# Designs tried in a protein design run: designed miniproteins, single chains, continued (4). Part 55

Each design is a single chain, and the fold is of that chain. pLDDT is the mean over its residues in the fold that is shown.

## One batch from the design tools (miniprotein)

Design m13896
Fold by ESMFold2-Fast:
Structure m13896 (fold): chain A 103 residues (1-103)
Amino acid sequence: QQQQLEAEARRAADRAIGLAYTAAQVMKKIDPELAKEIEEEAKALRDAVDSGDWQTAAEHARRLGELLKKGAEIASPEDKKLFEEVRDAAERTAALLEQLAQS
């Protein structure tokens, strides 16, 4: 079960990170500083997942979700759904990582 949870968390993180970079590219046209923060948190999430630091990874996934929530509030109506989808992916990733971090 733990190996299955880890594999699920890693797949969720891969999806959330990929979507976050896509959202950051869209955000560069609206708020380049927020775009940079999204990219930096996505990278920090990747680095923490790759190192097996599940607690730190969960914290970065939560922070990523908050940045994407801000992105959804300022995005065009056409792009808002993208930011909401990425936020949901980041929040789901955080929940899986938090579960994995618990002893």
Scores: mean pLDDT 89

Design m13897
Fold by ESMFold2-Fast:
Structure m13897 (fold): chain A 83 residues (1-83)
Amino acid sequence: DLQEALEEARELIHKEGDELAKKIEKDRPALIEKAKESADKAQLEGLIATLDQLIDLYRELGADQKVIDALEALKADIKALLK
């Protein structure tokens, strides 16, 4: 049944999304520290654009709000580096 297959896919996306959110939270401090040390304004703006594309993609795929929130938090931290 297509409906059962879609529900199983949603459960997998939610489970994988939880792990993705944890990985983003784990990696975020190192990414922000590296960005502070080495990234120029154009590189930071490029990262924001990439995060916007990922957020849009994951929303379209029906990812859990916690995944979107983790990506938005990372984006906000990078925006803060631009002042």
Scores: mean pLDDT 75

Design m13898
Fold by ESMFold2-Fast:
Structure m13898 (fold): chain A 91 residues (1-91)
Amino acid sequence: PLTDEELEKIYELAKEKQVPGVVIALVSAERKEIKIVTGPGTPEELVEEVRELAEKLLEKGKSGVYVKADAPEPENQEAFQEFLRESAKIL
């Protein structure tokens, strides 16, 4: 299971990277908290979908991370892949 320390590190990485077209929701069951990071150009409907998934996970008393991307451009895909690689080092 994801720890609050791992969640905080991913949150800070997401805030630093601000990957265009990407939304990340971090759910801490221990803190009863959801943190969302939205990159530039992310569709509002995608943000809402991820928020709803995060709220349902929190209601079940589970921690987790939801990541959704609308990043068809090659530059945005490269930035997204870099974020995923760095996140994997934290997990």
Scores: mean pLDDT 76

Design m13899
Fold by ESMFold2-Fast:
Structure m13899 (fold): chain A 80 residues (1-80)
Amino acid sequence: VSPENGAKAVAGLYSAEEAGASLEKAIASAEEAGADKEEVESLRGLAVASEELQKEALEAVENGDYKKAAEYVKKAMELL
């Protein structure tokens, strides 16, 4: 197994987690500022979808399936 796959999966998970956290903070700030409810719900949908893919990636890493983990990380990053 290439060390590149493990490093990429970990870096991708960290980046996706930070992007997701930033998005959640932005959603909370927008909600407090009186943003459109429909727009807030759409952004929350993206955050939830990304978070679900991150959880799938973490489970794949825990099971030693680094190829599957990298694929889920890529999908999560594409949503953000």
Scores: mean pLDDT 72

Design m13900
Fold by ESMFold2-Fast:
Structure m13900 (fold): chain A 62 residues (1-62)
Amino acid sequence: DASVEEALALANALVGKKTYSLAAATKELNTPGLDPAKSKTKLVFASKELLNHAAELDAEVA
């Protein structure tokens, strides 16, 4: 359900490179307007996007 999907997205983001930055980004994408049916899709994509963001954030150190 929405809460479970939300927690999953957060866990996935936190597992990424930058726990702090990912947590903030995940919270932003996860928190605002979670719809029951749409939340699943949104959270799934949010998790993927945040993982991608972690890689991008890490690349910026170069």
Scores: mean pLDDT 49

Design m13901
Fold by ESMFold2-Fast:
Structure m13901 (fold): chain A 120 residues (1-120)
Amino acid sequence: MLEHFKEIGKLLKEGASDEEILRKASGFTPKEIPTKSFISGEELTDDNRFVSISNPKLAFSRKSVSKLLNIPESLFDGLKGLIPLPIGTASDNPITRVFPLISKEEFLKLLEALKEGYNA
């Protein structure tokens, strides 16, 4: 996983598309990125982008990752594009809840690997 995030960082530096980044992160077959949030039904912007991919990993805007992990958005300064984050979802409620499948500490290690690839 660390090596894959390092390679994603390199792709981000090279200006790769969101689709290329998601494909590298997930190993999924390319498909159309949703234009609306699965949670709120609102139109996707860079501030609220939430995309589902063909495997259980999702990629989020910096703002969404910051909110989900309670970390400063400044940790993503200099990075462009979506940040891959493994999440789970809870059903059986009127509102779908999402939660990270990895700890904040583990995510910070993945983020450092991504930054190493970006700066290599």
Scores: mean pLDDT 59

Design m13902
Fold by ESMFold2-Fast:
Structure m13902 (fold): chain A 60 residues (1-60)
Amino acid sequence: SLLEQAEAAAERGRELEESDPALALAHYLKAASLYQQLGRDDEAAALVRRAEALRERLAA
């Protein structure tokens, strides 16, 4: 299901955040997009904020 895909992408992002932050960013953005499609706006917004913080660290 889309929910299972969103949950898996968010989990994969968390797992990769320290070892591969660029790949973690991609997974967070995928999860946020899937949660938005599901109408789960709070979960999507949290992941977008996490992705933005990570993107800022990578662009430094």
Scores: mean pLDDT 87

Design m13903
Fold by ESMFold2-Fast:
Structure m13903 (fold): chain A 108 residues (1-108)
Amino acid sequence: SLEEEVQKAIESGDFDELKAVLDKLLERYETASEEERPKILEYIAQIVDAIAKLPLPKREKFRVFYEVFNHLKSLSEKDFLDFLNALKTTLENTPWLVNFIAFYIGIN
């Protein structure tokens, strides 16, 4: 199941596995029903948080976050705002990700 794939990727701490599941989630979101979309956004938020916590260079994390934010923003403003809400509700205490969100919005 999608939930099992997400959980395994997070537990692995493997960037390539996390990125592969993230790409799959973004693709799945585009074809998902309105009922399915909130759960997929929650999974995307969880994978993004897991990547943010990896011991990777800031620029590599930055590229992934830009890809996700730009992808969702390209779908619609509503999809982007729904994703920001999912990040807020799922990731209450992730300082690095909060700082990235502030930067992304501020660069406009």
Scores: mean pLDDT 82

Design m13904
Fold by ESMFold2-Fast:
Structure m13904 (fold): chain A 58 residues (1-58)
Amino acid sequence: MEADLQALIAEAEQSDEATTRKMISDFLIKMTDEKVSTAQLKAATQAIVAVVRRVKAR
């Protein structure tokens, strides 16, 4: 999970908004298939919001 989140952030910062949305969607689907803790969900959500804000600001 953590390594996948770091990979998502790195890729999203180099991608356009549409690609970033697809990557986020795929990551969320993966999260629903895994037993993740509340802390992991919170961290992932905060990181995703930060990435979307940066991509949107470009």
Scores: mean pLDDT 69

Design m13905
Fold by ESMFold2-Fast:
Structure m13905 (fold): chain A 96 residues (1-96)
Amino acid sequence: MSSVNKMSDEEILKFLTCFATYMKTEDSPIEAFFTASEKATIALAKGKCSIPSEKITIGPAYKKLLETQLKRTAEKDPKSKVFAERALALLPQVVS
């Protein structure tokens, strides 16, 4: 899913913040995941993502979906493994 193994923790936190923010505005967890991922990628590239001062509440279904996809990325893509593992470790700092 991601080839950004050299991203800083700050950049990962910014990405996860935008991702979570977009996810919570969508009608379904599956649709939210794909739409939010695209929007977060565009927002990060435009410098619109910031490190969260407070955790973003997305609910348990969306949190589990993010955790599941990050675990799958770590398992199937060796190039993204470090990024996915770091994102998974940082996710509790961004979402509740």
Scores: mean pLDDT 71

Design m13906
Fold by ESMFold2-Fast:
Structure m13906 (fold): chain A 84 residues (1-84)
Amino acid sequence: SKEELEEKLARHFKETSGLPEDLAREIARAVVEVLDEETLKKTPIGKILREVSAVLAGIELPDDEKIFTDEQRERLRERLAGLF
């Protein structure tokens, strides 16, 4: 379920990135809204975390390390901009 995926992402952001709980939950929600459920289920959470962390840091990953399309990254940036 999307709710379960959102909770898993929020937990990983909190534990691995040291983000505050509320911020981790909002980032996880943004990711779940931008990526389709099938892609979220097929992709290792660590790989999603890596790309989201790169977007937050303003760093561009190599194309072979990107999970998000250009459009999805743009939508993620827009949603994350409202949190900072």
Scores: mean pLDDT 78

Design m13907
Fold by ESMFold2-Fast:
Structure m13907 (fold): chain A 80 residues (1-80)
Amino acid sequence: SEIDELIEKIKNAETEEELFEAVKEVIRLALEKIPDVRRAIGIALRLIGIWVEGKLQGKSLEEMKKELVEEAERIKEELE
């Protein structure tokens, strides 16, 4: 599925730029697939929140990837 491909992109991101691009694609997919726009925005804010908090706390790329993969897996359950 498209979400599985995006989770794989998150796992394989070697830079913060690649990781953020994969996160943006998950947000885009949620906005396209979830009929409730408020719910889709809520998902976007959860992913952005993990990114922002990770950067503010000085988390490594690997720590941020782990948290974003876990959140993307939850989003997958909401999309399916």
Scores: mean pLDDT 84

Design m13908
Fold by ESMFold2-Fast:
Structure m13908 (fold): chain A 69 residues (1-69)
Amino acid sequence: SLKQEAMGLLARIARLKDLSVDELAKFLTEEEKLGISPEYVKNLYLGTAKEDPSEETVQKLRELLEKLE
């Protein structure tokens, strides 16, 4: 699912950049400007998000991970 893929991508980005969940949320919303809330990023990371991420959001996470690897 898009939610499971996003959760895996978020975990890998956090690990590669040595970010806490709060720092990851700030990085993705303030620096990378994904157009989602910090609360939603944290919920996706924890697997507690009520809404699935858009394909556009997941694609941006895929591209970001490729750039970081």
Scores: mean pLDDT 86

Design m13909
Fold by ESMFold2-Fast:
Structure m13909 (fold): chain A 69 residues (1-69)
Amino acid sequence: SAAELGNELGRAIKEAGVDEEKANRISLAAAGMVALGAEEALRKALEYVKQGDADKAYEAAVEGFRRGA
């Protein structure tokens, strides 16, 4: 399901009207999180995007992934 969360995150970002650069960067981070089984982190990012806060989603994903790794 982590892969589905990653794919849905990318779609939600485009639907929210954010730029492709952020969408691509988050998708790359999501791929790494999928490999690590970090579904909670993916779910949090998706939640922010659905709430209309793509900026928060990106920031949280980058910091969480970087610091956790």
Scores: mean pLDDT 68

Design m13910
Fold by ESMFold2-Fast:
Structure m13910 (fold): chain A 85 residues (1-85)
Amino acid sequence: MSPTEIFNEFVRAADEAIRTGSEEAREKLKELGDRLIENVSKMTPRQQVIAMMQMVALAVEAELRGDEELVEMLLEYSKKFLKAA
């Protein structure tokens, strides 16, 4: 799976977790988040910027829904992403 495909799956898992609050979606998000961090160095700088902007948008959506645990998770992955880039 390409780094872009991993990121797309991460976004889908985050959207599902935000919409449903399901434990399964959160577990998948963690798995995909860890895989994403391992693959950040394979992304172009432009792909990294676009991914970071989308992660910020997901964190804002989670905050608006009051899911503090998901906000903290998305912020932690954003921080790890930036360090790996």
Scores: mean pLDDT 83

Design m13911
Fold by ESMFold2-Fast:
Structure m13911 (fold): chain A 100 residues (1-100)
Amino acid sequence: SILELAEEAKKKIEEVVDMALEKGLISEEEAQYIRGIVDLLLQAVKDKNYELAITLAQQLLKILQQIKKKGKDDPELVKKAEEAIALLEELIKKLEEKYK
């Protein structure tokens, strides 16, 4: 389901955020902000607000791309970020199919 895909994306994004925070690539404030967007995304999916869900998922894609750029010399972080990005891209595609 779209919700299951969104929950899987949350898990992968949380892994990237935790790794970026531990490595000093983002602040605790930035980590909390990202987690807030992820929670809003899950709520939008649950509410079937697909337009909002697409917007939030696109915001998360931009954030993950920036984290990937900051951590470019860390192959583990880059791999985790790419996994999260791929899940978000798949989620956006499925959300767009529902929204038209």
Scores: mean pLDDT 89

Design m13912
Fold by ESMFold2-Fast:
Structure m13912 (fold): chain A 88 residues (1-88)
Amino acid sequence: MSVRLGAGVGFDDKNNASGSAVVGLTADGRYTVLASSAEGDSPEAAKNALEAALGAARLSAERGEVGVRYESNGAVGRGVYSREVEVP
């Protein structure tokens, strides 16, 4: 079953990151948090942390490890960095 990984971080008007998480989406539309990153104090630090978390989540999804489901409202700032990757 394919898993889609969505990754995003929001930035406020002062470029402070709102936190970041990598979430896995199954084919039936359910989501699971596969990795989360600490809040960054700069856009570049937050993007780097998100990319590292996305890589770790991809490896976990490839191993069939979907250990945590976390439901929260995502924060979207005035600047947004996001990526999606499909994992089989």
Scores: mean pLDDT 51

Design m13913
Fold by ESMFold2-Fast:
Structure m13913 (fold): chain A 94 residues (1-94)
Amino acid sequence: KEKDLKALEDIAVAAQTMRQGIEAGTATDAQLLGLVDTMRKLAETISDEEVRKKILELLDRIEAAIRAGDRAAARELAQELVKFTQEEIEKLLK
């Protein structure tokens, strides 16, 4: 599914950008929440219901961590999202 593949690739890039921004200590909460909103919109376009649900659940946890000021948890969850999206991309490519 070309649309699902592109959405997963775009989410992986956004999640990686989030992880890097947290590690560098340069990202603001507003910038991180903006990345969450972008990834949510992309996730909503994914046709696989289970994949969509898992990404949205991870994004909810990432947002909660950002709002709590828990940058370590947000970083770990962003890395988990990168790994999940990469695994789903591999499945689509066979």
Scores: mean pLDDT 87

Design m13914
Fold by ESMFold2-Fast:
Structure m13914 (fold): chain A 65 residues (1-65)
Amino acid sequence: MIKEDAAIGLIRIAASVLGVEAEVEYKDGNIVITTKSEEGMKELLKIAEKAAKGFGLGKVEGFVK
């Protein structure tokens, strides 16, 4: 669906602007974010949760490696 692509695109742009290295995907009704930085994850999760709510999408999940 175009809503998922728009949300993922927005989150990826935000990660680039913030200088956070992140993988962003949509899987099983959830937006999944993977980063190598806990600080970057906290900032990106706030943006991702707003995007998910705005587009009527499911849960946001974050993983730090």
Scores: mean pLDDT 78

Design m13915
Fold by ESMFold2-Fast:
Structure m13915 (fold): chain A 72 residues (1-72)
Amino acid sequence: SMAERERLERDSEEAYRLAKEATKGTKKEQLVEHIKKVNDEMSPSQASAVALHAAAATADDLIKKRREEREK
């Protein structure tokens, strides 16, 4: 449902922001470790959904950035 989706998006957003802040100026490998840490502190089903959604959002941003670079 949309209500469930909005809740998942907010949870994903918060998890992503925490991971991004923690990895500021560091390698992406450390970002993976921080996401794993966050997942361990959530329920299995919710942690999996949050991680997948955050990964999808990151992938979309990378695809968009590469598309823009191709137009240069």
Scores: mean pLDDT 58

Design m13916
Fold by ESMFold2-Fast:
Structure m13916 (fold): chain A 85 residues (1-85)
Amino acid sequence: SLPVADTTPELEAASQELTDALTAGDVDAARRAARRLRRLLIAQGVPPAVVDAMTDALLAGAGRVSLDEAVQRAGEAMRAAAAAL
């Protein structure tokens, strides 16, 4: 548990599923998890372009970038965007 993370159990499950799929090299499972994660992040107000860029970076990195870290970065970007409005 991370005291600063405002993640839902669904978002955490999708993040774990994507991480596991990328680690196992299961491209089809990774695509399914990425689609679910994308929908959840967009529902929380993250712009689709940011989610797509994050997902593409994770797939290109072959699991080298932690999805938890990518989710944290997306959350920081969302807070920064909100503060700038």
Scores: mean pLDDT 63

Design m13917
Fold by ESMFold2-Fast:
Structure m13917 (fold): chain A 116 residues (1-116)
Amino acid sequence: MKLTREQVEAVAAGLRTLALHIASLEPETKPAVEEFLKGVDELVEEAKKNGYIDRDEFIERVRELFDKLIAAVKNPELQEVLRRLREKVIEHLRNGDLAGFQAAVREALAELEKLR
């Protein structure tokens, strides 16, 4: 299966918002957040160039971005929110459920605001 350019851009918007909130909560993560944002931008540029990305390739690259970001986080509550979000994101992307992805990101952002 393939994710369209529009689907990749929508997922990227949610992931960028998440990454910026993490940097705001834990400034020590800024280098890992910058790497995460660059990885997201590379996925968007690939989708622009080809019109799509293979879904399984996209999911694997998103997983790798989450794993590196989670490893940089020191706050255990923030790590736990991100681990749960990673699982939900991967599941929703596998099912082509963009609405479920967006809901999972919104729920995670609400949990992150409680950590301020």
Scores: mean pLDDT 87

Design m13918
Fold by ESMFold2-Fast:
Structure m13918 (fold): chain A 74 residues (1-74)
Amino acid sequence: SSEVEKMVAAAKEWMDDAAAKAKSLAELRNELDAIITLTEREAREMGLSEEDIKELVEEVRRYAEEVLARFEAE
């Protein structure tokens, strides 16, 4: 849905900002976990369907893995 796409885009920008500011891998992992948790919570509060929430969380988690891989490579 359009709402899922917007929330994914916002979460990705937040994750990229977190990676740019993180001083350690542990700090980044904690921040990414917080972003995922808050994104899922906001989606539920907005009344998104369980299917939309699942798609949102899966895409955001996939991006978090990409962000972690990039951070570890530096």
Scores: mean pLDDT 87

Design m13919
Fold by ESMFold2-Fast:
Structure m13919 (fold): chain A 90 residues (1-90)
Amino acid sequence: SAAERARLRAIREEAARMLRERAEEYKKQGKLETAEEYERAAEEVLALSDEEVRRAEALALDESAGAEEEEKLDRVTQLLAQAIGERRTR
């Protein structure tokens, strides 16, 4: 549905935003290499399929039952980063 596609797009965009925010924090700490890795991860998150995003969301909801929305989004971001890492090594 259109609503479902919009939700999955919003998840990708929000995860990318969070990764870019972390990159800026690492830049402030002088960790430029780590910041670059987070910026690259943000770009790769936006390239993930709807199915990969749904799988990450489902896992995050299962692992984060009762958690705040911000904590759930953080977990989705972590799982999306793991999926990207797996794609690079296959």
Scores: mean pLDDT 73

Design m13920
Fold by ESMFold2-Fast:
Structure m13920 (fold): chain A 85 residues (1-85)
Amino acid sequence: GPTITARLTITAENQSSLNTAISSARSIPGVLSVDLLSLDQITINGKQVYRGILRITAQDLDAIRRAIDTIRSTTGILSVDYQLL
């Protein structure tokens, strides 16, 4: 069947939290790939944070939603925004 692809913009307190979130998303049934497209250290409200841009490809929209929820629930993840491609 057709695959679903999403682009995620994630901010995290540290690179370790981002790496944990990515690894957790990769383990979700129906997630086919998680690619880190860019990683920047940025300043938000005087605090240094990590901004990652991910491309997630999955079997269906439910797998995308589970991946996003898993990333959002990871300790040290501050925000997740996404766009379906």
Scores: mean pLDDT 89

Design m13921
Fold by ESMFold2-Fast:
Structure m13921 (fold): chain A 97 residues (1-97)
Amino acid sequence: MEKAKEAALKYLKKKMMEEEKLSEKEAEELIEIHKVEEIDGAYVLYIGTDGAVTLIALTEEQIEEIEKTGELSPELKKEMEELSLKALARHKGLPLP
C-alpha cells in the first residue's frame, strides 16, 4: 500500500536524522523500499539501508499516527517493533518466541 511506504519512509527518515545525525537528504538517499507484503493484518516492508535489509511491520493505526505526527506513541512503537521482529523471524525461518 502506498500509504505504508510513505509512513515507513517518514518514520525511518526521522529516526536516522535523530540517531545518526544525518541530514534529511542523506537519510532519503540511504532508504530504499524494495517491496511491501500484507501479512496478518500488517504491512511488512522490506527496506534497504546502506546495503542491509531491514523489515518493518506497520498496521493501519500506526500508519495513521505517522501520517499525522511523524512519530509513534510508546505503545504503538512497541507493537511495531514486536510485529517487525515476528516478520523477521518468519522471513528467516526461525521459530516464534
Scores: mean pLDDT 75

Design m13922
Fold by ESMFold2-Fast:
Structure m13922 (fold): chain A 80 residues (1-80)
Amino acid sequence: DFVEFSELEQKLLQVANEIARIGQEMRDRGDDEGLELLTKLEDEGKSLKEIGEILKKRPDPLLKRFGEKLIEASELQEKL
């Protein structure tokens, strides 16, 4: 469905904007640990879903939120 595709694209854009906002909050906190972990996992070839699952296991509420949004983005990308 052309309409369904457009809705999935809009949802993916919304989630991408939410991820960007959370990333900015991490930078504003001066917490490099989460960003370094992200970079390490990307360098290891981890998928967005795998990175999200790892971040969800962290005690930091902001990293948990980031992980949830990465999983959501991965699921939306699979539907596109």
Scores: mean pLDDT 76

Design m13923
Fold by ESMFold2-Fast:
Structure m13923 (fold): chain A 62 residues (1-62)
Amino acid sequence: GSSIDQARQNLLNSTNVGQMARAVMDLLRSGASVSDVINLINQLPIPDGVKQSLIDYVLQNS
């Protein structure tokens, strides 16, 4: 798969917020759009508050 596909898999396999934050940054660095990353975060099986924190982190660092 592409580097983006590998970064996506890393995000889906993340077990804590720190790993998730690193994986979303890897996605952005690999050329994924902010919209694609936000859509992927919204698909994660995590609480809405954690999703919002990750989205805020992406927006601050994109």
Scores: mean pLDDT 79

Design m13924
Fold by ESMFold2-Fast:
Structure m13924 (fold): chain A 58 residues (1-58)
Amino acid sequence: MEQQRRQVLQAILDAPGSFKKRLVALVDDALLSPAQKAELLALEKEEDQDAFLRSLLA
């Protein structure tokens, strides 16, 4: 699970900004919790989304 979660989070980080929210919404709840998805989707700036994703990878 942890390795899969890291791969998914890194893939979202590497994705173009226009796809990030779509990818976040499609991720399995086991890999990215509904609360984490809601927080990410509430962030309007790509820089803020990337910072949050990096915090989850640490």
Scores: mean pLDDT 78

Design m13925
Fold by ESMFold2-Fast:
Structure m13925 (fold): chain A 89 residues (1-89)
Amino acid sequence: KVTVEELMKMTVRETALFIAEKLGIPEDVAREIADEVEKILGTDVATPFAIGLILGLAYARGLLTPEQMEILAPVKTVEELLEALDRLP
C-alpha cells in the first residue's frame, strides 16, 4: 500500500502511472498526461498541485467513470486521495 511519504518521493510520471493503474487508465495515456503536466509546471516533482492536474487532465480526456468521479469528488487531501483510490471498483 502506497503511503503519503512514498507518493511525495515520486516523480510526476511515477505518480501518473500509479493513479492510472488504480483508475484502469492505459500506461501510454498516463505517460502523455505526465508529459503535459511537466510541461505546464516546468518540473517533474510530484506536488499536490501536479496530482490535481493529473486527475483534472484524466477527467478532461473522459477517462474517469461516473462511479470513480463520485468517489474522488469529496477528496480534499493527498491522504484522502490514496484512501479513495483504494476504494475504486
Scores: mean pLDDT 77

Design m13926
Fold by ESMFold2-Fast:
Structure m13926 (fold): chain A 92 residues (1-92)
Amino acid sequence: SLKEELLENLERLAAIFESEGKSQAAAAVRTIAAEVAASDDPRGIRTLLGLTLQLLKEEYPEFAAAVDAALAESDLARLVARLGEIIDAIEA
């Protein structure tokens, strides 16, 4: 499901942050992931994704343009896909 894809991507991001010594950012992503897992509201999930993207922009300013493009997505599935693409680029 879209929610499962999002949760997998949030876990990947938290692991990346931990590997880079960004322990507070990793903890923030894990808190967001727990709220996503507990939510059945697409609008609430979108708000949590917005928080994740703002954190990505803060921690990786070089991806700011990709984050801004993701934040402009009106479709939740495309927003989740763009988050995955940004995480893939960070891991590269």
Scores: mean pLDDT 87

Design m13927
Fold by ESMFold2-Fast:
Structure m13927 (fold): chain A 55 residues (1-55)
Amino acid sequence: SVDDQIKAIEEQAAEQIASWRATADRQGLPQEQVDRGVDALRAEQDGLIAEVKAK
């Protein structure tokens, strides 16, 4: 279903954000770069959800 697809996208995005935060922490990246990475991943999530809803 559309709802199941959206849930899968949300779960995948949460895992990607967690992985990005962990990687950034290990590399000592500035908070501004961490936040930009999170924003990019959230924008990708929003786009994928919009595509699913458009079908």
Scores: mean pLDDT 87

Design m13928
Fold by ESMFold2-Fast:
Structure m13928 (fold): chain A 84 residues (1-84)
Amino acid sequence: SRSEKRKQAYEYILKKTGTSRSTLRRARKIKNGEKVTWKQQLLRSLNLAIDKLLEDPSMTLEQIKQVLDDVIQGIQSQKERELQ
């Protein structure tokens, strides 16, 4: 179900980012254009990605995890380029 996929996607993010469920949920409330930390930007982007991916009921959990990994790597790479 969508609810089960969402729950498992959240658990995957918590494991990969080392963040709490509460912190991940708070990041969902970050408004577009708000000045935030790179970690807050990452967590907001992951929340938006999950919501978008779950709109397609044909998406498998494995496909969702792969897209989430791509988001994590993309933001981490951008952060490293801007801090150098």
Scores: mean pLDDT 78

Design m13929
Fold by ESMFold2-Fast:
Structure m13929 (fold): chain A 77 residues (1-77)
Amino acid sequence: SEEELKKKKLEELEKEVEEERRRAAERVQEAGKVTIEASKGTLEELFRAFADWARVQGEEMERVIELRKKKEEEVKK
């Protein structure tokens, strides 16, 4: 059935996006831990770690959004 095939593709898409979101959250969390450790050092070290953490958050968010768009496009076919 066309409906059943489409449902399977949607479920697969959601699983892949959820997995990427989980991995992205883990990477952001690890970067956050580095920022906390940097708080024990100089103000410059803290600012660098914070900037890196913000960059990682942006990169991971963009990657997940792009993945979702690509997967949604695949499901529509």
Scores: mean pLDDT 76

Design m13930
Fold by ESMFold2-Fast:
Structure m13930 (fold): chain A 74 residues (1-74)
Amino acid sequence: SMEHKEIIEKEIEKFEKYLKHLASDPTWSDEQRRAAAEWLIREIEKHLREVEGLSEEEVKELVKRMREIAEKII
């Protein structure tokens, strides 16, 4: 749906911004950054599936996009 697409795009934007902030923080190790990113991906996936009612296809595509972003930034 158009509403789900808007939710997905906003979550991707927030996630990318958070990862850029995390990557710029010298107090975090690369292992800690990767662990934080994976934890956040799982929490967002759970929230969107359980609260927002996204389909399995929408959730799978979102998780894929978030992992690709994390690989580029971290």
Scores: mean pLDDT 82

